# Designed miniproteins, single chains, continued (2), part 84

Each design is a single chain, and the fold is of that chain. pLDDT is the mean over its residues in the fold that is shown.

## One batch from the design tools (miniprotein)

Design m6912
Fold by ESMFold2-Fast:
Structure m6912 (fold): chain A 62 residues (1-62)
Amino acid sequence: GREEALAALRAGQREVPEARALAAVIIHGLEQGSPLENLLAGLEKLAELAPEQARRAMEALR
């Protein structure tokens, strides 16, 4: 669910310095209730930098 997606994104911020800013933007969008379609574009970019954390976030949002 949403909380598991947030946990995965926060792990991306913590563990992958290159993904930190992008993960923060996606977390903010999730907290604001942005549509899933808008979040998916960010998650695809995150998958290039933090593939494991991005995959977990995507699975949690399904």
Scores: mean pLDDT 81

Design m6913
Fold by ESMFold2-Fast:
Structure m6913 (fold): chain A 62 residues (1-62)
Amino acid sequence: LAEEAEKLGQEIKSLTDDPQLKQQVDQAVQLAKQAEKQGDFDLAKGIVEGLKKALELIKKKN
């Protein structure tokens, strides 16, 4: 989950020049890593799904 969030975050950041979006993505990836370390797999899954939706929206906008 943390590794998946990290990969999704890297892909999103490669598709955008928006510094605010890049910062939000970095925060989401960090939160997913922290959730996985604490055993909160439901939170980690939610973040991964949110990143997947964000990636789809960015691809559709461009």
Scores: mean pLDDT 80

Design m6914
Fold by ESMFold2-Fast:
Structure m6914 (fold): chain A 77 residues (1-77)
Amino acid sequence: GSYTLETIELRGMSQEEALAAALPLLGPDDVLSIINVDDPSAPATVYDAAGREISDDEALRRLLAGGRLLRVLVNSG
């Protein structure tokens, strides 16, 4: 299956603030990934549309079923 990748940049937001801002943008099968661009050693955190952290396997399952990946880039301010 194909999926849509969208990227938004939320400068100066914490991971929790970015999560709260991005959740309303998600459909029910969509996946959210939050990445801190100032800390490339930190693992990306992946969420479902309800804000629950999910595994990479669950994320891949949703994306292959037609879900959209919303990638959110945060920085350290």
Scores: mean pLDDT 79

Design m6915
Fold by ESMFold2-Fast:
Structure m6915 (fold): chain A 68 residues (1-68)
Amino acid sequence: DMDKKVQEIKRQIEEVMRRAPDLSPANLRSVIDSLDSISKRAAADGNDDLKEFADRAAETLRSMVDSL
């Protein structure tokens, strides 16, 4: 069930975003790389909702790293 997998990925992203303030800059960059990979895969699969969700999360984390 693709919808259940998408919901689980979104949940995992939200959990990482909640923990982001406690992560080191190196760990934040690693998460950003993972989100970029999720976004590329979602785009290839035609899942625009998941792509946008991952892109927004990555942008938020990039802003957080830039603020350090």
Scores: mean pLDDT 82

Design m6916
Fold by ESMFold2-Fast:
Structure m6916 (fold): chain A 100 residues (1-100)
Amino acid sequence: SAAEEETLEKIKELAKSKNPTEEEIIEVNTQVLMLAMDKDRDGLISLAELEAYARDEGLSEAAIDALLALARAADKDGSGLLDYEELRALVRQLFERAKA
């Protein structure tokens, strides 16, 4: 789709950049994850969709458990759904943990 092609072009351009900003990395990753997991196009991602995506990407069981724990912490509404801002917060937490 046009949205998928636009997102892929942003990823390619970011990959060519020697000094992408943290905000650019977080924003692009949030858009990619939303596009990959939001199959209903409602702007919401369920914890089940996040788990399924992580399994498809080959994450270990321990990594999936850690990801789901962070996702539950980012789910401020306690709905079991992540909106775009909650997903961005999760991506930011993952980015910060990657530095440790």
Scores: mean pLDDT 72

Design m6917
Fold by ESMFold2-Fast:
Structure m6917 (fold): chain A 57 residues (1-57)
Amino acid sequence: MSAEEAARRGRGAAEAGRAWGNEEAAKHIDLGYQAGLAGDAEAGERHVLEAERLLGL
């Protein structure tokens, strides 16, 4: 996916993870967001997708 798409989906997953209290999803959201900010968009995308799966998104 595009970097912009990954960032947008990552924000949505981060909000959902905080609301739902899913610790594994929250960990993947944090790692994905950090990876994206560090310039590893591919790792960011992988973590965002895993968080979405864990949250049922």
Scores: mean pLDDT 72

Design m6918
Fold by ESMFold2-Fast:
Structure m6918 (fold): chain A 93 residues (1-93)
Amino acid sequence: MKIAAIGNVTTPEEARAAVDKAIEMGADHLAVASDNPEAGEAAVRYAREKGIPATLVPGNTALDAIRAAKLMGAKKIVKVERVGNATVYLLET
């Protein structure tokens, strides 16, 4: 399974762009940490609309999202992409 850990999301627009990037990277599930609750909610809602399961995780940084992805069984970071202030880490289980 491929989990995208998305952190440092600051706006709803950036959230949607980061979700699109995670899907492009081949993510099966998203773990999202956001500096803004509205941006975090926008990411989860948008991912759901695209048919991808997404979890809003405690914290706001990419490291917080990576910790959550590892708790979901992720072991290895395989790809990293930047989208504005957001960072998208693709991890494999």
Scores: mean pLDDT 86

Design m6919
Fold by ESMFold2-Fast:
Structure m6919 (fold): chain A 100 residues (1-100)
Amino acid sequence: EELERLIAAVKDPEVRALLEEIAREVARIEAQLDPDEARAYREAVVRVARALVQLTTEQLRELDRLGEAEDREGYAELVETRLQPFVEAHREALALIARV
């Protein structure tokens, strides 16, 4: 339910499409898990979705701007502060999937 709410709130079409695909795969995996495992997996997926919702058009433009300016330190800081939660949450979700 939380994942569906996050998808409905997303204004960026690219992020929304990605979350919709994730929701379809989550349903398949949940069918193979015990209720407690399904809950833990969904919580990890919600963290991924929340991190993806933070990847707005403005943040994508900032990445392009930093790349074109060859500002490697600024790019690294943006990844560390804004994109790192996405990377970490995605790894957690993948680790749960790997167990099924």
Scores: mean pLDDT 62

Design m6920
Fold by ESMFold2-Fast:
Structure m6920 (fold): chain A 78 residues (1-78)
Amino acid sequence: MEKIKEILKEAEKKMKEAESESERLAIALGAAVEILDIMKEEGIPLEEVLELTKDHPLIRDLVKTLYSVDKLVEERRR
């Protein structure tokens, strides 16, 4: 959980410093991917991550999307 909070804090800082919408989106995507990896490694439920990201709507939506895609890929490969 602390790792996810640290990622959110760093991503928010970098997004505020971003010079373009593309750079801001890239930062948010990077944070969402890192959060998904931590969720998978530590077995953190999606609901807990969505609560932690409630004040970061772009990152929250990206985490939800990536989680859904990851589950579909995993299900289709098995």
Scores: mean pLDDT 80

Design m6921
Fold by ESMFold2-Fast:
Structure m6921 (fold): chain A 79 residues (1-79)
Amino acid sequence: MLVEKAEKLKEEAEKAFEEGNYEEAAKLTIRAASLLTIAGEYDKAIEWVTQAIEKLKDKPESKKLEAALKTVESMKKIS
């Protein structure tokens, strides 16, 4: 299922955060959020992206996550 694939990507993102690989962590989080959005799990996608933004608050990679957050919020609004 898409949710199971998203959960695996989230685990990989958490590992990337622990390793200090913020670019990979952001990419994996965005991929996970995209799968959750396709599955209709908008609130979970918003939660995961928001958590990643807080972890990357002072990092350039946070901008990509902020863009992804706006996309998920827009998809929830039109669904």
Scores: mean pLDDT 83

Design m6922
Fold by ESMFold2-Fast:
Structure m6922 (fold): chain A 72 residues (1-72)
Amino acid sequence: MLRIFETKDPINGKEGLVESESEEAPEWKEGSKDTFFYSEETIEKIPDERKKIALLTAFALYKAAQSLSGLL
């Protein structure tokens, strides 16, 4: 199941969401291959159209879920 964590010190000056399948809090670093940091730069570097669309969709759904969280 998709797990999204808010990280505030993964990269100097970068904040955002990290995605991991790990059950424990992931450690994210600059250039990490095993975590997904949602930033425009990261999304742009994804050559796979399906992967890019999936990330954009997941990000949009996450924002929508946050708006609906008061109902859930």
Scores: mean pLDDT 54

Design m6923
Fold by ESMFold2-Fast:
Structure m6923 (fold): chain A 74 residues (1-74)
Amino acid sequence: LSEKLQQTIAELKAQASPEEQALIEGAVELYETDPELGEQILKMVYLALALRASDPAGAEALLAQAGRLLAEAR
């Protein structure tokens, strides 16, 4: 992972719940074997956290979808 991506992940984890942190960690682990899917899941989590204040239902839907994608990749 690039230094910039590692810093972004650390910032996301600081704002994330334990469940969201587990999802971020799983996506980072997946990135080592499937970089495209891992990056997609990380972007979905990022967007969900950004939407949380304005669209909590949309944020929950994105987190649920990211979780499903991660589970299906195993």
Scores: mean pLDDT 77

Design m6924
Fold by ESMFold2-Fast:
Structure m6924 (fold): chain A 111 residues (1-111)
Amino acid sequence: PSEKELQAEIQAAMLYMEASVLDLMLSNPKFSSSLTPEQQALIRETRDELRAAADALLAGDYAAAVEHLRRAAALFRQLASLLPDDSPEKTYFLNQSKTLEKQAEQVEALA
């Protein structure tokens, strides 16, 4: 395996972990009961985009991975905009959006 392949595998593992965190948030009754069905659907869509990005990275499709990462970042910003300013989840979603934009730039450099 090349260093490029190793970097893609590490990034994919991190994205699968992030998707799992969203699954844990949805399974938490205290958090999930505070959300509308539309907000819950957005979290599921964000999770699916993270998994799609990870799958694309493992397949060596860096262009597809960048597209999925940027879509996931936009979804995290949308989720954050629907939460109160004092919500710790809002801060988390905004930080994840910034992290994914940076990851997209790194993956684009691999192509």
Scores: mean pLDDT 87

Design m6925
Fold by ESMFold2-Fast:
Structure m6925 (fold): chain A 79 residues (1-79)
Amino acid sequence: IAEGKARFEAGDYVGAISALAAEIRELEKKLAEDPDNKQTWLELGEAYRALSEVAAAIGADDAAAVYQKKAEEAFAKAA
């Protein structure tokens, strides 16, 4: 998340998307090994929220809505 957010804040939208997608894959791998890890679900939600913000910034509003929903689902599992 930190790398993806830093790239987004620097205006590197392509790098932000790439970094966030890689983070999401690693978090999904961790959840496959430990699906009850609430911290990993929280981190997954934050990664999808950041990806939604990047998508909205580049005008991909439909993609932003999809990622926001995925973030909400991940946060619900972290609660």
Scores: mean pLDDT 79

Design m6926
Fold by ESMFold2-Fast:
Structure m6926 (fold): chain A 99 residues (1-99)
Amino acid sequence: SKKAEEILEELTEWLETHPDREALRKALEELYKIKLESNRKLAAALLLTYFSAVEVENEVNRALLEEFPEVLAYLEELYEKNKDILLEIYQLALKELNS
């Protein structure tokens, strides 16, 4: 959806200026054993990690996100504001990460 795309784009833009962006990228690349060659793929991996932590209570993913408290706070706000389109955001993030 257009709203899901806007959310992914906003997270991507927010990450471009975040001081912990490269530490977060390294942590997620190690977790998933993949390369996140763009900030958009980083944003997608981050959304999937948060959804896994919340929806399936993945403690490893939760612990990783707790090392980045500003990022975790952003994702918690994004999740609460967008309850109606969480599945669409998840599907878009999954598609981005697999492209």
Scores: mean pLDDT 86

Design m6927
Fold by ESMFold2-Fast:
Structure m6927 (fold): chain A 99 residues (1-99)
Amino acid sequence: MVRVTITVQDERGQSETFVADSLEGLEEASQRTVELAEQGAEFVVIVTDAELSPEQQELLDRMVRELEEIAKRQGRPLHLLVVNEEEQRRRDEERRKRL
């Protein structure tokens, strides 16, 4: 399975990082990320090294929706960044150079 890294930063600049190499690990990381958002996280960064499986994508989509609802309920902006860093950047650069 694709490795997913989730980094959550609070308003004091404290960061907590979760690494998930399995669907179960991603579910646990997502749950913890939601818990930290309820406690006042300001930034969530998700990095993937390859294309996500449909099951992983559904989990991340559900987590993102929960994070958006938490931000709305608390009246606070939550900054979310999702990056497929190595594979997508490389493929985008190759396509851009040949277009």
Scores: mean pLDDT 73

Design m6928
Fold by ESMFold2-Fast:
Structure m6928 (fold): chain A 83 residues (1-83)
Amino acid sequence: PLAAVLEEPSAEKVLDLIRRALELGERTLYVVTPEEHRDKMLEVGRQVEAALKAEGLVAEVTFEGSVMTIRVMSEEEYKKELE
């Protein structure tokens, strides 16, 4: 898995990291952000989910303390898990 620390989180920065992770064959990204940006990270997570869904990807975003975990899969992979 790829891990990154973002001092100032934004959906654009997270999406760039996801694209880089996918280029490296990684499907899971860990983003660490200072606690004072927690509320902003929740909004960023929702924006990232929406942007990836528009591209036909499924993102599972979870939060544990200051760590946001993003697991990206294709819509076909997601359907296989449900069937």
Scores: mean pLDDT 77

Design m6929
Fold by ESMFold2-Fast:
Structure m6929 (fold): chain A 88 residues (1-88)
Amino acid sequence: SSMEEERRRQAEEIKEEAERELERYLKLAKDSADNPEEVLKYLDKAEAVGVRAASRLVRLGEEELAEEVQRYAQEKVKEMLEIAKKSA
């Protein structure tokens, strides 16, 4: 039980760290909307956050949460890319 509680706590920390880092890169992409190369650079970093977090969560046995975090990152990246395209 203590090992399960520790694993759950680690999973929550990974999710929170990923969400915070994702928001940072999405903001940098938005702030760079007039520079397509910078937007793509930050969106690539944002997607990489989701991939790394998902890999860490899979290693903890949290496959469902890993899929959720990666899908969330992909959706936010896609949303920001569409906003950037409409602004160009």
Scores: mean pLDDT 86

Design m6930
Fold by ESMFold2-Fast:
Structure m6930 (fold): chain A 81 residues (1-81)
Amino acid sequence: GWLARIHEDPNDGVALRELGEVFEADGDYQGAIEAYELLVEKYPKSKGAAEAYRKISALYRKLGDEEKAKVYEKKAQELEK
């Protein structure tokens, strides 16, 4: 299962990013946001964290929360040195 894949890829959050993308494909935007938030919490300094923030931003736009979308875009830029 996807939990085993998270255990196999502990270094950069790739499994959590893939999980978020699966939730997005299924239209589960809440699940996708939670997966990307967990990626950022567990791997805050990885290149995947900046990408996850951008994905969260895009998902909040799809949900109509433009204010949160802008906050997460700024967080992504702060991680890109």
Scores: mean pLDDT 76

Design m6931
Fold by ESMFold2-Fast:
Structure m6931 (fold): chain A 61 residues (1-61)
Amino acid sequence: SSAKEQGKLYLNKAANAALEGNAKKAEEYLTEASKVFPKSSVKTLVDAMNRESGVKLELPK
């Protein structure tokens, strides 16, 4: 669906922002993605981004 496509785009933007060291922008994009993906899926990606980029991102509620 278009919503899932937008969610994937936000996940890609979040990953890029985390690699740039911009935790605030990454968390904003993760919040948008969390509207269309299960929390477990978003958590797995947040854990990977924190491990690989060295940022300390929080999981959206």
Scores: mean pLDDT 80

Design m6932
Fold by ESMFold2-Fast:
Structure m6932 (fold): chain A 67 residues (1-67)
Amino acid sequence: DSLAERRRWIGERLEKVKTKEDVEALIDEVMAEFGITDRATALAIVRQHARELGREDVLKLIDELEK
């Protein structure tokens, strides 16, 4: 299941996210790994996975990147 593989891949990398720079790097990695050409789409995917994992700290970093 490609969706389950994506969830695992992103979840493992989210464990290492601590800064806004880490979030930007993860967005770039998601784009490269899954062939996503639209940054907004990749950001939405990262946000959704952070939300599902209860990573409020990561959600806050994403909000700061968008201001």
Scores: mean pLDDT 83

Design m6933
Fold by ESMFold2-Fast:
Structure m6933 (fold): chain A 86 residues (1-86)
Amino acid sequence: VVEELKKLLEEGLKLLADKKKENQRKGVELFLEAARLAAEAQLSDEEQEELAEFAEELIKKYLTEEELEEIVEELRKEKEEELAKK
């Protein structure tokens, strides 16, 4: 399960690093899905720490923390605008 979650995190972060907005949205979805699956799997504290360390290493490898925060914020803002149209 940990290896499968690591694969999801890696794919999600690679998509977030893409310039294409469609791929960035898919990346956010995969990243959130990995977090949800980790919670549902009731991982040990050690396994959770391993996944957290892996995610931090991937973020630093594919994106700066600033770039990741900017992408997440832009996607969150677009989602808020969709809701505001109601």
Scores: mean pLDDT 68

Design m6934
Fold by ESMFold2-Fast:
Structure m6934 (fold): chain A 66 residues (1-66)
Amino acid sequence: KEEVIKMGESVGNVVRRHLEERGQTELAEKARQSALDAAKNAYEQGLTPDEAMEVSARAAAEAVQA
């Protein structure tokens, strides 16, 4: 149950760390938040942790491109 949210947090933290290393702190936080929001939506839809990881990674990537 909580694994879906935790996967989103994990993905968001990895992306945030990479962006912070580049000094893009605001973009890092935006990507982390997008990943977490996607994981919460996945949890509400009854998705698996693997599906939550994929959706969170995609959301973080889209946040970086926007």
Scores: mean pLDDT 76

Design m6935
Fold by ESMFold2-Fast:
Structure m6935 (fold): chain A 100 residues (1-100)
Amino acid sequence: EEARRRAEEIAKRLEENAKRVEKLAEKTGEIGKKAAESLREAAKLLREGGPYSRAAAEVYAGYGLALAAAIVDKENKEELLKIAKEAREAYRFLVEIERS
């Protein structure tokens, strides 16, 4: 199933971004930790077959938290904004899958 293959690709990217933001949690504290948790939960939901709308909500939470982390950690702002952008793109795609 193509939708399942795309969901798995997104899940892998979300886990990679969760690992990236988690490495920055020493400076971002709870914000970075919660961002990583939301992205990992989204990846788990995608691998479990949904609901994709809930996975999208978790990704959106991770997006907002990554933006907040970029305010706290000025030194890693560019990397955190890139993680936020990738989460936003994943959110858009997951909403489209759920509508299918």
Scores: mean pLDDT 82

Design m6936
Fold by ESMFold2-Fast:
Structure m6936 (fold): chain A 64 residues (1-64)
Amino acid sequence: GMAEEEQAIELGRKLAEELAKAFNASSVKVEEIPGEGVKITVESEKGTFTVFLPFSVLLTALRL
């Protein structure tokens, strides 16, 4: 349901914050892809990488 999707998005945002700290990121972008998941783009002096986390993966992680 929408409540679970909102929790999954919040988990994605927290993961983005931790990735930003771990990589000393200059920029972090979090995009919700409706019905699909969360896209996280991390930019640092060492490079840029993008991670896509499907809602199914995030929802499973919330149950761990």
Scores: mean pLDDT 79

Design m6937
Fold by ESMFold2-Fast:
Structure m6937 (fold): chain A 98 residues (1-98)
Amino acid sequence: MTKQLRQGISLYARRAGAVADAETGERLFKVADQAEKSEDPVKAAEMVARELKRAYLESTPSQQARLVGVMRQMAQQARGLDKEAGEVVEALLREALA
């Protein structure tokens, strides 16, 4: 459960990095590595969500639409694996999209 959740969160950060520009992508890949190595899956989710929020705010409208899709998939997957971690991720992403 916890390992699968961390791997899922890391995967979505990497997918977002592939869509972002080179500078933002590098930061997303670094956060993905940190999330996978984190002892606290909630803290890992928070770190990735904050980086995704920054990527979203710095993106073009076209890139923002793709990032929103990635972020929503991440929240859905987190909820499926761990409801508490999913709620934290969803709250952070809702804040990012406001």
Scores: mean pLDDT 71

Design m6938
Fold by ESMFold2-Fast:
Structure m6938 (fold): chain A 94 residues (1-94)
Amino acid sequence: SSEDIELAVLVAETARQEILRLMEEHAVPEALREHLEARLDEVIALIRAGDLAGAIELLREMREYVERELGGTPVGAAITRLLDAMIRHLEALA
């Protein structure tokens, strides 16, 4: 429903803001921050378009990227938890 999509967008926007805050606080390199921010914007655009499957696929790709680039770090673990929470929320709607 449109209300479910609206809530999913708010959840994703809140997670995006928290991920950006975590990356700033942990001094994540600008190139990694820029890449993840662009991908989060793509996720939000897919949710707005009702493409929940596409959003989930992109979030899974981002999770693999975070594990590769920030694996074993506290910030990587925190970002992965937020991505996993978004995936679970979208899977419940799909």
Scores: mean pLDDT 89

Design m6939
Fold by ESMFold2-Fast:
Parts: structure tokens; sequence; C-alpha cells
Structure m6939 (fold): chain A 85 residues (1-85)
């Protein structure tokens, strides 16, 4: 359902933001970390655009699923980066 997808989006964004915070604390001056944090922030931004468009179009589940996939990509990127430190 749209409600379940919306909740999944919120939970994933929280996880992504916590990973960003941990990476900033662990390696604040690492240029590769800075680059990957920017890439993750861009994915989060695009996910919010798809989420907003889904709401505007009256509960478009496909756009919400696309937004969730963007957050999953951001999460995986940050998890792989954190594991390499």
Amino acid sequence: SVEELEKQFEELEKEVRELMKELKAKAPNDPEVRKKLLEAEELVGLAHIYRALAKLLGKDEDLLKEAIELLKKAKELLKELLASL
C-alpha cells in the first residue's frame, strides 16, 4: 500500500541520515568520504523529488517505489564506504 511505502521511505531516510552522520564523525576530512556523502545526498534529494511527485499525482505507487530504490542505493553506498574505513 501507499501508506506502507511511505513508512518504508521514512525509515530508510532515517537510516541513510544516521550513516551520513557516522561517516562525517569517523572521517570528516577524507576526500573520498566527502565525495560519496555528496553522491548519497544527491540520491536522497532525487528520492524526495519522486516522493513529492507521487503525492502530487495522487498516490503513485510506482514513483514511491522508485524513491525507495534511490534511498536503498544511498544506504548501500554508505554501508560499503563505512565498511572500508
Scores: mean pLDDT 87

Design m6940
Fold by ESMFold2-Fast:
Structure m6940 (fold): chain A 93 residues (1-93)
Amino acid sequence: MDEKISELSRKVNKRVSAEMDEKMAKEKDPEKRSKLLAEMIGILLTVIGAATLIDLLKRGKAVDRAELDAELATLRELGLDEEVERLEALLEE
């Protein structure tokens, strides 16, 4: 599970970094650039959080399902449907 979390983090980092690089190349305002960087970091942390909750569930640990569902919903709102599908696949294998 830790290895799968690391793989997911690397895949999301590559995808989000590529998208962020494109957005940052188009944006000249330092304030908006800072906001884009903060949004990217927020996305990465949300993915890691969701993956960690899924790992804990698979280990039989007590997990707040509402918290997991909220994190997955946040990722969907951010347009990361493919990442959500990967996280759901981790839950089911």
Scores: mean pLDDT 70

Design m6941
Fold by ESMFold2-Fast:
Structure m6941 (fold): chain A 72 residues (1-72)
Amino acid sequence: GLREFPPAPAADPATARAYAERMAALVGETDPARIDEMARALQEAGLSEAQLEELLRAIEELEKKKKEFEEK
């Protein structure tokens, strides 16, 4: 099979935006300026789709920890 190592081209702006939207939804971020900032940061970092997926998982873990800390 054909292999490239590492297969890490930077994600397209549309892909970075889609991941920023999903990350924002996980953290309850509704500010469009913050979502745009996240998308820009992901693009500036040159993250691949695989790296964006790992970052999304890290956000899910952080949300679990935040819920544990939000004792009322």
Scores: mean pLDDT 72

Design m6942
Fold by ESMFold2-Fast:
Structure m6942 (fold): chain A 60 residues (1-60)
Amino acid sequence: MFQPGPAPGRLSAEMTGIAIRMMSGEEISQAELDRFRALADQLGISDYMSAIIARMEART
């Protein structure tokens, strides 16, 4: 059965905020990175998380 969990828009907004900061060259803490991964898994968008991290690392 599928059940509505936390509003995807709220979780997506939080994760997108972290992703935008990463892509903008902002330093992010380990706690924020761990939160980002947890949010991506919670939303079922681990591929999106991997793409964002790959883009951040491509900067290096």
Scores: mean pLDDT 66

Design m6943
Fold by ESMFold2-Fast:
Structure m6943 (fold): chain A 82 residues (1-82)
Amino acid sequence: SPEIEKAEELLEKLKENKDDKEKSLKIGTEIFTLAAKKAYEENDQEKLKKIQELAEKALEAFRNNDMDKFLETMEEIVELLK
């Protein structure tokens, strides 16, 4: 799926930019948007809810300066797309 390939590319970019909070947030937002769109198009309400819960968890990690937890949560979102 082109969406899965794009999400994996974005995840690799996130790993390379983990020390840049602004770039990390922008890349993370793109991952969330892509994942939510794919779940919506598949009419997978359970997957969409899980993505939303992970998005809230990632944002909390970001607010707490826990970039390792932020990255881990993004990896979980990308894994849901597979």
Scores: mean pLDDT 85

Design m6944
Fold by ESMFold2-Fast:
Structure m6944 (fold): chain A 58 residues (1-58)
Amino acid sequence: SSMDEQILEEAERVATGLIIRGEIDQAIAYLEELKKKYPQLAEELDKMIANLRKLQEL
C-alpha cells in the first residue's frame, strides 16, 4: 500500500540520519519500535535492523 511505502521511506530517512550522526543504537531502537506499531512491515524493517547490526560489529 502507498501508506506502507511512505512509512518505509520515512524509516529509511530517519535511520540514515541517525547513522550519519553515529547513533546506530538509536536507529535500531527506532526501527524496533516501528515494528511494534506496524507489524505488517516487520520483514522489511528486520532487514534494515540486520544491516545496522552488521555495522555495529565493525
Scores: mean pLDDT 87

Design m6945
Fold by ESMFold2-Fast:
Structure m6945 (fold): chain A 68 residues (1-68)
Amino acid sequence: MSIEEKAKEILERAKELIEKGEGKEAARLLQDEAGLSPDEADRVGVLIVLGREEEALKIIVEKLKERE
């Protein structure tokens, strides 16, 4: 799976959790799957709520690249 495909899958799963009101589970998913810090995960969650999905995706992609 490419970094971009993995990031998109993580974003979609986080979005589904947020839509269900499970913001803490979304933050946990972002930390565990993408390696985001708690602060970064909270920021991505806010971007998803605001409909700024492209910016959220960029953060996830960049973090996945940093871990290599």
Scores: mean pLDDT 82

Design m6946
Fold by ESMFold2-Fast:
Structure m6946 (fold): chain A 90 residues (1-90)
Amino acid sequence: KVEELLELLREGRLEEATELFKTLSKEEQEEFIERVIEEARRLWEEGKREEALELLERALEVLRAAGVPAKDILELEVEEGLLLIEVGLS
């Protein structure tokens, strides 16, 4: 399910991603957030900055739409903010 959710994010299918996310267990939801952060960092390290930021923004949209606790949303917002600071320094 987590891998399917990541694929939906990559495709920009946010409505389907939100519905799938709501069916996840708490552990799977936490795994999804971790996997998004890992994938965004990987993309950033590969020089795919736009793709990394897009992935984080899509994930944030899904989490907000699903009513995820603020603490879990904050983790992705912090990651996005850190990447944006690096772009600003370039």
Scores: mean pLDDT 74

